# Ledger of designs, part 54: designed miniproteins, single chains, continued (5)

Each design is a single chain, and the fold is of that chain. pLDDT is the mean over its residues in the fold that is shown.

## One batch from the design tools (miniprotein)

Design m17855
Fold by ESMFold2-Fast:
Structure m17855 (fold): chain A 83 residues (1-83)
Amino acid sequence: SFDSIKQRIEQILQEIEQLIPPDLAQRLRDNVQRLIESVEKDPNSMQSIVEFFAVMVTLSEIGMEVPEATEAMQRLGKAVNEL
């Protein structure tokens, strides 16, 4: 269910927030929130596509800066793709 996916995303975000700097954690959380809001309105909209790419770009940037978070971020990317 959509709620189950959102709950899984929240759990992974909490794990990642323990591993990365607060500024990056806030940026990631903001990107994910915008994507969830867009998908709730229309999952096939151009806005949802743009917000999805924004999350993927942020995940890639964090992976380059904090390699130890890579596995958690890959799990987040997979969960986000299920939205």
Scores: mean pLDDT 84

Design m17856
Fold by ESMFold2-Fast:
Structure m17856 (fold): chain A 61 residues (1-61)
Amino acid sequence: MKKKVVVLVSKETSEEKIEKAKEILEKKGYEPIIIRVENPTEELAEKYKKELNADDYIVIK
């Protein structure tokens, strides 16, 4: 199974930034899980990481 990474982004985050993050993670053998929220914070990303049993998280503003 691929290791999962939560990619927490805002509604304003550009598709270019999201696509670049997805490409980087996929090349490293990770499965990116993109979650759009109003206010992306590290606390919220940590919560989603725990809820989804992901291996890591990143936050893109």
Scores: mean pLDDT 81

Design m17857
Fold by ESMFold2-Fast:
Structure m17857 (fold): chain A 82 residues (1-82)
Amino acid sequence: MAAERKKKNAEAAQAMITLATKGITAEDAKKKVGETGEVSEETKELLEKHVPESIKERVEELAKVLKDEDILELYEEWLKNR
């Protein structure tokens, strides 16, 4: 269970970094899936360690509006519309 949770948290963190790198903002996320909450503390810790300084603000804004599950859904939707 812990390993599965860690994998999901890592996938959410990577998805968020990718979306922010591609210019997706918190406002874009709110328009697509709505404001669902914020990411888990474990995902926040991963973001603190792995986020490049250049996109840190975008990632922090995304982390405040979407849960881990919703970040993954937004990333899958973005991949399909790419």
Scores: mean pLDDT 77

Design m17858
Fold by ESMFold2-Fast:
Structure m17858 (fold): chain A 92 residues (1-92)
Amino acid sequence: MDAEAIAQVKADPEGTIAQVKGIIEGATELIIELVKQGKLEEAEKLLAQLEEEGEETIRLLEEGGLTDVAAAIREELERAKERAREAIEEAK
């Protein structure tokens, strides 16, 4: 994350958390929809991408000193991962 992105998060930390939560929720709902359609391979691939991108975002926020924002996003990501994994496993 560059200095401009960090400055933007510092200017609106609550808005940033809300935006990232919205992205995570949208990805989670898409994964669940793919599971309902029997597209398990696509659902697992999207879950892997969500995990990778989410972990990278958390790492960059922590490196930028935005520990509280990172913690809020980590909590949302872990809930999303649990919901997606449960949906995938129940469909197997």
Scores: mean pLDDT 81

Design m17859
Fold by ESMFold2-Fast:
Structure m17859 (fold): chain A 66 residues (1-66)
Amino acid sequence: MSLQELVQEYYELYNQKKYKEALELLEKIRDMLRERLSTLSGVARLVGERELAELDEFIKKLKEKL
């Protein structure tokens, strides 16, 4: 499953007010991205670090709603 598909599923859960399920999905995506970052270098690592930072922001905001 692509990162874009997982992000889309997150927005669908969030719009349905399934915040707990949305949070669990975001944490799973974050863990997958962290794992990938350990194997990446150069431009791919920079892109992954940016994606991780954006994801951490969404997780923080979602936790405030629970």
Scores: mean pLDDT 76

Design m17860
Fold by ESMFold2-Fast:
Structure m17860 (fold): chain A 97 residues (1-97)
Amino acid sequence: MRVRVAVFAAIERTKEGRTKSVLVVFILDENNNLVEVHISEGEAENGKLVYKEEWVTSDAAEALARLQAMLARYQQQGYPAHVAAIQAAIAYLQSLQ
């Protein structure tokens, strides 16, 4: 099956010296219709994964709500690269509608 992907990602260091990451993947068909949204968050320390959460949905409204909640959380926590990545992902998702 022919698919297209759009990827939004950020990696930042925490005060504790961990690597904080977020990855948002939009999977589209050849007509730019949304098939799935994959969202993952992680934290790693000295090359070891200490936290990971993954979400998958085919519902654009569910994906938008999740991304908006993540945006608010990253703004509160002070992760500017994560904020920028999620703002871009939200704008992209809204452009498909």
Scores: mean pLDDT 86

Design m17861
Fold by ESMFold2-Fast:
Structure m17861 (fold): chain A 88 residues (1-88)
Amino acid sequence: MGVELLRKVFGDTELTYKRIAVTEYIAEVLIRIGEEIDRILALRKAGKELSEEELKEISEKNKEFAKEVKEKKEKELEEKIKELEEKK
């Protein structure tokens, strides 16, 4: 299983959970960025130009999304670390 494999590769279980949380955060942000790029390219192919206001709105929404994902992953990581400390 992925967690057991990463534990073997990275050593300590706590470090493994930290690496998983970071990887999941990066993956979610990259998926979002990819979707927005595809949307912008589709609009450009249709001959539609995005205004500065529309680009700003997209940027702000992406920053908000990244912040929400980070906060979610930080909470999940804190809960996992607490579980590991209780097992020690």
Scores: mean pLDDT 68

Design m17862
Fold by ESMFold2-Fast:
Structure m17862 (fold): chain A 63 residues (1-63)
Amino acid sequence: DAIPEQLLSSDPELVERALLRLHVAPDPAYVPALQAALKNPALSPKQKAVIEALLRSFGVEPT
C-alpha cells in the first residue's frame, strides 16, 4: 500500500496525492499512518491542517 509511504515522503506532491485519495475514499485503517505523517518535516502548514481535519473526521483528536 503506497499511501503510508507517500504520506511520509519528502515530496509534497506525493503527500498531496495521498491526501486527495484519502479525502475521496476515507478509510479509518489509515488513522495510524495519518498520525505518523504529522511528524513529517516536509509537510506544508496546509497539508498538516488537512491531515488534522481527516483525523477529526474519524473521531481522532490530532496530538
Scores: mean pLDDT 78

Design m17863
Fold by ESMFold2-Fast:
Structure m17863 (fold): chain A 74 residues (1-74)
Amino acid sequence: MEEKKKEELKEEIRRLRRELHELVVEKRLPKEKREEVSELLEEAAKVIEDPNATIEELEEAIRRLREKIEEIKA
């Protein structure tokens, strides 16, 4: 059951990473902002690849990605 929840959270992170990447390209963000986003995307990828990642860490990654997407859309 816990493994299934972690898989669902990892899938959501992959979806949000794709959305954020598309948004960066669409909005043509300046280099400094693109670097901030790239760091966030890389950290999220590391969390997905970490077999010891906790549910809290996965949820935090999702929260950070969603907040960044909302920030860029504003």
Scores: mean pLDDT 82

Design m17864
Fold by ESMFold2-Fast:
Structure m17864 (fold): chain A 80 residues (1-80)
Amino acid sequence: SLAEAARRVAELLEEALKNLDDPEKAKKLAEQAAELATRAFGPDSTVALSAKLAAEALEKGDVERAREYLETAKAVAEAL
């Protein structure tokens, strides 16, 4: 269900936020969240776009920007 997908995306994003001290792990979790969000809600959904941008920020070493995108994606997923 879409509700179950939203819950799983929120869980992955929360785990990514808790693992920002390990940017490679946080990036993999953000990528998994983006993949699931894209399949469930579409590639242009705020949750999918924010999770993707978080993963891109982590790839560039911008942990502060990644935190902002992860928090946005999580808030949107929890509101779904």
Scores: mean pLDDT 89

Design m17865
Fold by ESMFold2-Fast:
Parts: structure tokens; C-alpha cells; sequence
Structure m17865 (fold): chain A 108 residues (1-108)
């Protein structure tokens, strides 16, 4: 994906969450919006994305959102995800989680 498309997608996703869920877009950080948008594109399911957006608005960090996704999808245990975040950072860990979801869906 082009960086320009990713930026527009993130801005669109923030507006989408605000309009669809009635939640102010200023309550979601750019990092949270980036992760949720990439997860949506990877086929993460609208119900789970809605729950994660609500968690983000209630102050859940991007790190805790990544941990929640990885655990709920059975990709990693919470302790394993925390170790990945410590070693490679939250954004690279988020990319790994979304890539694994894409690979799983491509195999189905």
C-alpha cells in the first residue's frame, strides 16, 4: 500500500469510528487508528474492531490493544505479545499480528 493511501485510510477510519459509533475521533491516537485500520483491512471483523475502538476511547494503550487482538485470535498469549513489544516495539508487533491474520485468512 502507498503511504498516502495509508494516511487517508487512517483519517477515514477515525471519521468512520466517530460517525458510526458516535465517539469523538480526537479520543483515538494516530497509533491506535493505524493499528485498527490495518486490522480492519486484514479482515479482523467489524464486531471485534468496534470493541477495540471502544477500548481505545476509554484509554486503552496501543500496546494493550495489540495484546488483546493477538490473544482473542489465538495467535499469541499476552505474555508473549508483551515480550514482542519490548523487543521490537508496538508498531512492528502490530504488523506481525496483522500479517499472521492475513496469512491465516489466505489459507482458508
Amino acid sequence: MLEELRKRGREFFKSFVADFMGIPEDKISEEQANFLYEFLLAGGGKELIKELAEMAINGTSVEDLIIEVAERLGLYRRAEVRELIRRMGPMDTASLVTELLLLRQAAE
Scores: mean pLDDT 70

Design m17866
Fold by ESMFold2-Fast:
Structure m17866 (fold): chain A 62 residues (1-62)
Amino acid sequence: MWEERLRRAEETLERLREAVERDAAGDSSVLEESIEAGVALIVLAVHRTIEEQERRRRLLEE
């Protein structure tokens, strides 16, 4: 399941790169900012998922 998500992320990045190359007239700053924002969102999502899993485990133990 994570493999499919990784592939979709890679495909999205490739398509975004192609769109930037063709339509952004060489302004790649949009791609760089998009990558930074995407990474930050992924980190936040992972952190939240871990916290929720810990909370669920505590509830199951009680």
Scores: mean pLDDT 66

Design m17867
Fold by ESMFold2-Fast:
Structure m17867 (fold): chain A 80 residues (1-80)
Amino acid sequence: STLEAIEKFIEVLEEMIPKFPEELAKKVQELVDKAREALEKKDLEEAAKVLAELMELISEAPEELQNEIQKKLDEATEKL
């Protein structure tokens, strides 16, 4: 389901936060917190908007970290 896919994406990003540069890590943490709040409220529209903002921040991360995140997301999606 879309909700399960978003939850898995957030779990992956939360685990990866320590690998981000400090300033980017703070922004990712804030968006992860917002995404979790949206999921708790079952607000899929808000969750999708926050997910889009997270994807934009990931694009600013070092290439190696982007590749690692993509690999973990692919693995999470494969299990859905």
Scores: mean pLDDT 80

Design m17868
Fold by ESMFold2-Fast:
Structure m17868 (fold): chain A 59 residues (1-59)
Amino acid sequence: SSSAERLGGQLAAKYEGASLEGGRRAARAGMDGWSPEEAARVGGVSVKAGEGARNAALG
C-alpha cells in the first residue's frame, strides 16, 4: 500500500480505535475521491475515523 494509505489507517486506529485494516480501507476510499461518510462505510469505521483517514491520505 502507499505511504499515505498506511498513514491514514494508522491515524484512524490511533484516534478512533478503528482497526488498521478498516482505517486503510477508509484511507484508500478517501484517495479515490469518496466522501468521509463513504470512506467510513467502506472501512467499517466511524465517520470521524473515516474523515481522519481521508484527510491523512489526501494531505
Scores: mean pLDDT 69

Design m17869
Fold by ESMFold2-Fast:
Structure m17869 (fold): chain A 71 residues (1-71)
Amino acid sequence: MPEEVKKEIYEEAVRLAREYKDKLSREELLLLAEAHAYQLAYLYEQEGKIEKVDVEEVERIAREAVDEVLE
């Protein structure tokens, strides 16, 4: 996945985690961040910026973003 796409997915996941961190559990935040990260990744695949969505990479980025916010 290109660095620009990784950055955008990460920043959006961080933004969501920060917005909802006081309202949702870590598990709920992770599900929300993953769902949104998938939506962005599939959009970038449709735009030709990603050849194929890497599910493991998307989940890793979302998890890292949530863990960063909850530190």
Scores: mean pLDDT 83

Design m17870
Fold by ESMFold2-Fast:
Structure m17870 (fold): chain A 90 residues (1-90)
Amino acid sequence: VPLDKPLSPEASKKLVELLRRAEAAAEAGDVEATREAGEELVEFVEKEKLDEATISLIIAHLSVMAHHSENPEVAAVLRETVDRLAEIAE
């Protein structure tokens, strides 16, 4: 599963930072910052070739954020990021 080939310490730190930025932007209702964080997450996942299990955890996190967002544009951006990550996982 996701620990069969664990991320480097640097990559793990970057992933946590990207998720934190996405969460902060979404909670602030910042559509542009949420989109930027989503784009960086997608690029990071593709660059690091993350396994399906790790991508599924990221998708679950973003889906929860989208469900709890009171801003429909932020929720839409988070769902778009989820869809893009799901395509990469296949």
Scores: mean pLDDT 80

Design m17871
Fold by ESMFold2-Fast:
Structure m17871 (fold): chain A 79 residues (1-79)
Amino acid sequence: SKEKVLEILDKIIELLEKHGYPEAVQIARKLKEEVEKTTDPQEILDLLARARVEIMRYLPDEVRDEVGALFTEAMREIL
C-alpha cells in the first residue's frame, strides 16, 4: 500500500537524520514528495529503486544495511 510506503520513507528519513547524512535526507524527502504525487505502482517502484542507489552512496556499511532493509520493505508494499 502507498500509505505504508510513505510510513517506511518517514522511518528512512528519521534514520538518516539521526546518523547525520543531510544530503541523503534531502534525497529521501524529495522521494517522499514524488511518491505522494505518483499513482502508478511501477513508477513508484522505479522512484524507490533509483533513490536507494543514490542514498547508498552517502552511507557506511552498517547504516546501508538498515536503510537497505527498509527500502526492501517499502518495495514489497507496492501491488
Scores: mean pLDDT 87

Design m17872
Fold by ESMFold2-Fast:
Parts: sequence; structure tokens; C-alpha cells
Structure m17872 (fold): chain A 98 residues (1-98)
Amino acid sequence: SVEAQIEAEVAAFIAATPPGPPPSAAAREALRARLTPLAQRAADRGVAAGLAEDAVRALALGVDAAVLAYKEGLGELTPEDRARAAAVRAELAALAAA
């Protein structure tokens, strides 16, 4: 499914992001570039609006997950960052289950 492909791209991005350096703007843009054709294919196929919205949501969640993982590696998570990380994980898991 398109959702499984988006999940795989996000998971690969997170797994490839080392704990030391932050995800660069170029790395985030590369993830966006990989997810854009999946979102476009969902739109082009006339799929339910929810699927296209899920593709866009997965893109945003993937970027947030990478930033939060970098902050976690530095030990610099605020309570708000921890809450956001939990929310991001829950939303990515929900997309994976669909």
C-alpha cells in the first residue's frame, strides 16, 4: 500500500540518521522528495481524501521524528518534546497499522 511505502521511507530515514549529527536541511528535503511521489500517486489515483492526507501527515511526522531523535541523542528533550515524541510514535504506528 502507499501507507506501507511511506512508513518504510520514514523508518529508513530514522534508521539512517546517526545520533551524532542533526538531520540536515538537505536530509529532510531528501525525505520530502521521496514521499512527494507517493502522495502524488495517491492523489492521481483518486483515492479517498483520507489517504492523501495520511501521506502528507506521514511526511510531517517523519521530519518531526528525525528532529526529536537528534534532540534525544543530545539529552536535550524538554517535557514538551517528550510529549511530541510519544504523539509522533503513536501516529506513525497508527499509519503502519492501516
Scores: mean pLDDT 62

Design m17873
Fold by ESMFold2-Fast:
Structure m17873 (fold): chain A 102 residues (1-102)
Amino acid sequence: DEIDKILEQLEKEKDPEKAKKLAKKLVKKMKELKDPKKALEAADRLLEIAEKEKNPEIRKVLAEAALKIAMYALKISEDKEDILRAIGLALRAIGLLFDVEL
């Protein structure tokens, strides 16, 4: 799965500019797939990576990508449970984004 490969690369990436390019590619792929379940899974994994990331610039890139994917999942989700999960993921991403202003 190309998505899993991008997520694995993002977990190991130490260069903020490379992380930004990978994150942008992931967001584009999620919008092309139009699959709310995969978008929710990708946003959740991005947030797990971001929460463990010690570089604040990379953390911001990951959190911003997770927010974009969660908001996209919210837009395309028809199931109430998926909608609530998307909202929860978006709120987690917003929380991480506030921390990067240090």
Scores: mean pLDDT 87

Design m17874
Fold by ESMFold2-Fast:
Parts: structure tokens; C-alpha cells; sequence
Structure m17874 (fold): chain A 50 residues (1-50)
């Protein structure tokens, strides 16, 4: 994991982290939702590094 982050998913900010950053600017992020770990590709504007 690159670092802790807030991630915007379905219009809501969730606590999580960044696992990877791609050359096109997208981030691979992980977050918890309803007790389950989820992984998604998100745009840079939907990530806030802590």
C-alpha cells in the first residue's frame, strides 16, 4: 500500500488506501464497506492522500 487515503466511491468519501498509481493518473484503491474489503480503480479527483 502506497499510503492511507480517503476515497470517493458512489458519491461518498470512505477511509482506505492507495495500492498503486498508473501512468494515466488512475489509482488502485482499497477500502472497507459493510465490513468487507473492496478494491477499485478511481480517478485522481476521487482520492485524497492522508
Amino acid sequence: MIGKAKVKVNGEWKDGGVAEKLEDGRYLVTYLENGKSKTEWVKPEDVELL
Scores: mean pLDDT 78

Design m17875
Fold by ESMFold2-Fast:
Structure m17875 (fold): chain A 97 residues (1-97)
Amino acid sequence: GVELGREGKRLGEEGYRLGLEGRAKEAGRLSALAGGLAEQAARSGTEEAIRLAREAGELAVKGGLAGLRVSKNPEEVSMAVGGALSGIGAITLAELL
């Protein structure tokens, strides 16, 4: 759980940075991965993993939205939205636990 949350946070930070740099596809992909890892971390149920899941989920939302802002085609938009939604799902699950 904790390891998955730390990796999710790392990937979320990278995705957000790449989104700010205009790299829409990579921002969307990394944000989706961060959100998925955050959800797995939350499901492990430890307090540390749930905290990291919230942080990683928030970064996945930020990365997805940054990717969306710089998206130029429907594929990039879909990837960015997917990343942001994965982050929202992880945050929602973590807040319910």
Scores: mean pLDDT 86

Design m17876
Fold by ESMFold2-Fast:
Structure m17876 (fold): chain A 90 residues (1-90)
Amino acid sequence: SEEVKELIEAAKERVKALVANFLKTVTDEKAKEEVLKLYEEFMKELEEIEKSKLPDDEKKKKISELYKEFLEKVNDIAEKNNIKIPAPAE
């Protein structure tokens, strides 16, 4: 489905930008390692969803849930390291 592909590409771009900004800001090697591991796991699971034989509606749901969970986990790491995640541009 084109909608599923668009969701996957949007999620990839947003996550890649978030990770790049985190790595620019954070000097703590353990925090960097944790975020990179989350990024690799996110990308792997996203690829598995894309390759799965699930209906498009189930894929969309899983992609949205995966993205939200990734954001929450990265935010938790950022807060522990006193890092502010940039608000969306106005």
Scores: mean pLDDT 80

Design m17877
Fold by ESMFold2-Fast:
Structure m17877 (fold): chain A 100 residues (1-100)
Amino acid sequence: RQAAIDAALAETQAELDKVLKEGKERFDRIGERVSPELAEKLYEGLKKGSGALRQTAEEVAKQVSPEDAEEVRRIADETLKKLNEVDGRGTRRLIEAGDA
């Protein structure tokens, strides 16, 4: 039972790490055009979770051009969607592992 739960947690953590890595790479590309400091702020928000990322993206959007603001919001929305998908799969894995 515990081995199945540990495996489910490890699989979910690997998916989360992938989303964090992909999000950082996308924010770093914006940072090269706008500001490395703003890219780091977005990544710190991402590490803190969905609510923090959403708040940070809106704060950054107010500090950049309208075109860059639209791209920041788009990347944040896509990243939030991926985080929600990982959370849903992780919850399902834990339920299945507990019943196994």
Scores: mean pLDDT 80

Design m17878
Fold by ESMFold2-Fast:
Order: sequence, then structure tokens, then C-alpha cells
Structure m17878 (fold): chain A 71 residues (1-71)
Amino acid sequence: PSRIDEKEIEATLYVMAGAIYIHHGDYKGAVEYYSKAYEIEKDPAILEALGEAAEKAGDLERAKELFKEAE
């Protein structure tokens, strides 16, 4: 069994923070925390969540780029 390291735990916490900010309508906060998560863990699912947050924040060009990168 592989143990998760500190960075993997930190990325998970940032993803959870991003989801909480989305739920509360703070899309700029969600973009910040999903971006931090993606810098630690290059997961396409995080990139897709970041794209959705960027779109809701009104950054349509960034959202378009992020969705293309997630594919």
C-alpha cells in the first residue's frame, strides 16, 4: 500500500476548499484554490473544476483554455 505524502494531502484540501467556495458563490476563491491544487497534482479533473470556476467567475477565455487542456 502506497502512503500519500504531504503534497497529496494538501492538494486534496485545496480541492475541498475550492468546492466549498463554489457552493457559497465565491468563484474567485474557488479559482484560487483549484489553481493551487492543480500546481501540486496535475489531474485533468482538477483542471476541469478550475475551468468551471473560471467560467462562473466571468473569465470565459481562461475557462475555454482550461477545458481544452483537460481533454
Scores: mean pLDDT 79

Design m17879
Fold by ESMFold2-Fast:
Parts: C-alpha cells; sequence; structure tokens
Structure m17879 (fold): chain A 58 residues (1-58)
C-alpha cells in the first residue's frame, strides 16, 4: 500500500540521518549547528513515523 511504502521510505531516511549524525559527530570540522540541524530533522522523521505507524495499525 502507499502508506506502507511511505513508512518504509521514512525508515530508510531515519537510518541515513543516524549515519550522517554519527559521521558528523566524529568530524571536528563539522560545526555543532549542522549536527543540531540533523538532530532536529531526525526528531521530525521519528514523529512522522510514529504517526504513520499508528495510522497503519488502525
Amino acid sequence: SELEREITILQFRLLALEVEIDLASRNPSVPQSRIDELEREKQRVQEELARLEAEAAA
């Protein structure tokens, strides 16, 4: 279904963000503002995933 496809895409986006945050956190040349930006995006994706998963379970 379209909903399941959207959930899968967001799950891949979350994994990609976690990898990017980990790499950025290990790089002293990356400013804290960039890490904060990525963390905020991760939180948004997690909130959207929780919403869609609740919708799929209904």
Scores: mean pLDDT 88

Design m17880
Fold by ESMFold2-Fast:
Structure m17880 (fold): chain A 75 residues (1-75)
Amino acid sequence: TPTTTVRLRLRSDNPEELVRPPAEEAGFRLERIVTPEGNILVFTGPDESALPGLLARLREAGVTLGDLTLTGTDP
């Protein structure tokens, strides 16, 4: 079963607790990476088809989305 990893860069005013419930409801695992440029939230899910639902739920929760990067591309 393919696994998709998405990196979302959120503003510091968006707490992790606001992001975690919609991510888990969409079937994604949430991890936070702290970098000098800011916090990056990493979402790991079962497949890419779940991503639109995740993004919609995050936006409905009031989360400001930054950059999106899909990983897991492999020949």
Scores: mean pLDDT 65

Design m17881
Fold by ESMFold2-Fast:
Structure m17881 (fold): chain A 77 residues (1-77)
Amino acid sequence: MEEADKLVKEAEKKRAEGDFLGAAELYIKAAGIYAQQGDLKRAAEMLRNAARDYKLAGDDEKSEKLFRGAEVLAEEA
């Protein structure tokens, strides 16, 4: 749990600095940890955060893919 929480804090810092790609990658890592722990709701939330940050970085295709992944996880939760 502490590892995923640390990744979320690092992602928030990168987002504040305008590093949306770095933030998105950290949110994806946090999502993987939450999913492995069975916390599908938090995993879906992290994927939505990553999708938003990819969209802000101009990567609309990756944003859409991550948003769909989050919807699948939310339906299983």
Scores: mean pLDDT 84

Design m17882
Fold by ESMFold2-Fast:
Structure m17882 (fold): chain A 72 residues (1-72)
Amino acid sequence: GSKELGEKALEGAKKYLELGKKLYETGTPEDIKKAKQYFQAAASDARLAAALGVYPEEAKELEKEAKELIEK
């Protein structure tokens, strides 16, 4: 249901943020580009989790962090 989908989205946001941060740390242009794609996926998943009411404050903070990382 929507709760299970939201929980998976929240975990996806956390996972994509971690993967993106690791790639960003390599400093290569290809890895930075891929990291930003992961940050976009994290922001989308966090937004979905918040929309479905799954830990909405945590989800909003994850979306904010992902957006800040995209703007770097």
Scores: mean pLDDT 86

Design m17883
Fold by ESMFold2-Fast:
Structure m17883 (fold): chain A 103 residues (1-103)
Amino acid sequence: MMERIKEAIREAAREHGVELTDEQVEALARAVSGLTPEEIELIREAARAAEEGDIHSALVALLPVLQRNPLLAALFDELVDPTDAASVRAFLAILARAAEVRE
């Protein structure tokens, strides 16, 4: 399971031009592995909103997931510029891809 999640993260990162260290891939995979089905649905909603250009709604949907998952919140702070729409979209696309492979 973990190796499939890690590969999904690496593939999505490549597609979006995001450079991740092996440690960041491992941390994201661990964070995704701990998500509830309800949290995965919120990530899917956030990713869809970001794709539609509604970055505000994307961040609002993501916020409860970050509040409940400190490791994911730390990765968001490290990897995402919340003022850059492309940065937010890339992060959510990576999370959504990883969550899809887990299910």
Scores: mean pLDDT 84

Design m17884
Fold by ESMFold2-Fast:
Structure m17884 (fold): chain A 70 residues (1-70)
Amino acid sequence: SAAAEAAAQAAASRALFDLAVRELEKVGTPEQARAFRERADAAARADPERAASLLTGVTDEVAAFVQALK
């Protein structure tokens, strides 16, 4: 079903986000990691149907931030 596909994509996007935040935790501060998690959770709550797309956007921002710290 479309709902099952959307849920699977959201779960996959969340897993990639969690990996990106783990990389941030190695080079950044706990406050920075918390801020990105809060933003990801807020985005998913605001628009659950677009959660996968919104999580991908936040993940890209985390990856860019990590690169800026290296």
Scores: mean pLDDT 82

Design m17885
Fold by ESMFold2-Fast:
Structure m17885 (fold): chain A 77 residues (1-77)
Amino acid sequence: SKEMEELQEIAGEVQEAAKAFLENPTEENKKALLEKLEEAKEKLEELKKKTDDEELLEKIDKFLKDLDELKKLVESL
C-alpha cells in the first residue's frame, strides 16, 4: 500500500542518519540523527491519521516505540 511505502521511506531516512552517525560520530551527526528521529516521529503520527488499517497502525506504534528507545540510547552517548 501507499502507506506501507511511506513507512518504509521513513525507516530508510532514520537508517541513513544512524549510518552517518555510526561512520562519523561527531556532535553534528549526533544532533542530525536526533533531529531525524523527531522528524520521523512527526511523519509517523501523520501517517497514523491517514489509515484505519489495524495491522499498519500496530507497525507504526511499534516503530514509534523503537524511535523513543533509540533516542534515549543516542542521547546517552
Scores: mean pLDDT 86

Design m17886
Fold by ESMFold2-Fast:
Parts: C-alpha cells; structure tokens; sequence
Structure m17886 (fold): chain A 87 residues (1-87)
C-alpha cells in the first residue's frame, strides 16, 4: 500500500542517512510517497493517519532547510513509530 511504501522509505532513511546532502536526496523520494500515503489514508477515512503523514513531510522539510540532521532523524523516528501505532 502507499502507507507501507512511505513507512519503508522513512525507515530506510533512518537507517542510512548520515548527512544533509543524503537527507535532501532521500526527501525527493520520501515526500511524494508521504503525500500518496496521506491521500490513501483520507480515502480510507483515517484522518489521524493522514494528518501524521502530512505533518511529517512538512517537519522533515523544515529540518533539512535548517540543516538539522539530528532533528530530522529524531522526527523521522517519532513519525515511523506513530504510523506503526495507527496501522
């Protein structure tokens, strides 16, 4: 599903991303996947999951703009845990 694809990409980044340059490349793949997952969650009536997926994309973009790798990875870990709880 789009949600499972977004979660897998999120977890891949948590395991592999070690720099802001790598984070920028990762977000180019992750942000469209999060958007597709949010649309799928809305279609299923899961407004809470859709909100989490949408806010995760915005928060990760913010941390990359601030060049805050630690905040980016912490945000990604919290988001992955929350998405798993809602599945």
Amino acid sequence: SPVEEALALLEEGIATVRSIEEARAWLKRLLPALARAAQEAERQGDHELAAVLTSTGANLRHHVEEEDLEGLLATARRAAARIRELL
Scores: mean pLDDT 90

Design m17887
Fold by ESMFold2-Fast:
Structure m17887 (fold): chain A 79 residues (1-79)
Amino acid sequence: MVELTREELAEMLRAEVEEWAAATPDPRFAEFVRELVLRALDLAMSSDDPAARAAFSEEAQAELERLLEELGLDRSLIE
């Protein structure tokens, strides 16, 4: 087997997420997950800083809370 580079793995994950999102019935939730994965991959490829990963995690949680509120769901579901 050929070992995949980080870039090849990122490309495979992007393709898989796009396929999953296309099959998901809720377009807002699908778009959120797709954007989250793409941003996480971009951060992983551009930075090895654990502080940057922690900051991204906090931002992603805040975006998820906002999305849940916009969808009429109680944000306590993620607590």
Scores: mean pLDDT 66

Design m17888
Fold by ESMFold2-Fast:
Structure m17888 (fold): chain A 68 residues (1-68)
Amino acid sequence: SAADEAAERAQRYKDALERVLRGEMSLREAAEEAGVSQSLISRAVRGLRARRANPETGLAGFSWEEPP
C-alpha cells in the first residue's frame, strides 16, 4: 500500500543519510536514492554531523561543518 511504500522510502532516506554521514555517498546520490531534494539531504546531513560532533555534550562543543 501507499503506507508501506512511504515506510520503505523513509528507511531509504535514513540509510542514505547515514551513508553520506560516513562518506560513502555524495549528497546528490543520497538525494536520488531517497527520492528527496539535494538541499533537504544537505540540511539533514549537516544537522546530523553537528549532533555527531556534540554527542550527549557536557560541553556545547564545536559543530562539524566541512563536508564537501
Scores: mean pLDDT 68

Design m17889
Fold by ESMFold2-Fast:
Structure m17889 (fold): chain A 66 residues (1-66)
Amino acid sequence: SNIKLAAEYLNIDPEKIAEIAARQLLHDVKAGGHVTREQALAALDNIAKDAGVTELAEKYRAELEK
């Protein structure tokens, strides 16, 4: 998985990578036109499934839907 691969590369926990990725998705949607809300929601769902961080995903999903 991309999250597990990134965690191994950076030598940190997959949950920490998931948090970083979720924050980056929110930033990309809110601060620029690099990622659409629909693309970010799909990516967030994949992050949640891959890392098992449902609570984090729910928090950032709510922010993306504003």
Scores: mean pLDDT 74

Design m17890
Fold by ESMFold2-Fast:
Structure m17890 (fold): chain A 95 residues (1-95)
Amino acid sequence: MEAKEKLENAREAAEQVKRDAEEAKKEIEELIAEGKLEEAKELFEQFKKGVERLKGLLEKLKASTDDEETKKIIDETEKYLEKTLEEMEELLAKV
């Protein structure tokens, strides 16, 4: 029963992280379109550092839970962040 609140919190956090990642990607796309390559690279670097820190926290959460659904949410969130970073790198490589 205590696991239900943690699972709901994990889902909310995962959705927020995904929204933040989409916003960062859009901002990078806009900066590239405006020719602000240095600012786009700076934002990408900050986002990448944030993702690395968050992955560390997610790994700790995954190790501390036996709930398969929570582990799945963590795995899907990490994969989403990795995919978003890859897409951002591809955007920067095309300029």
Scores: mean pLDDT 80

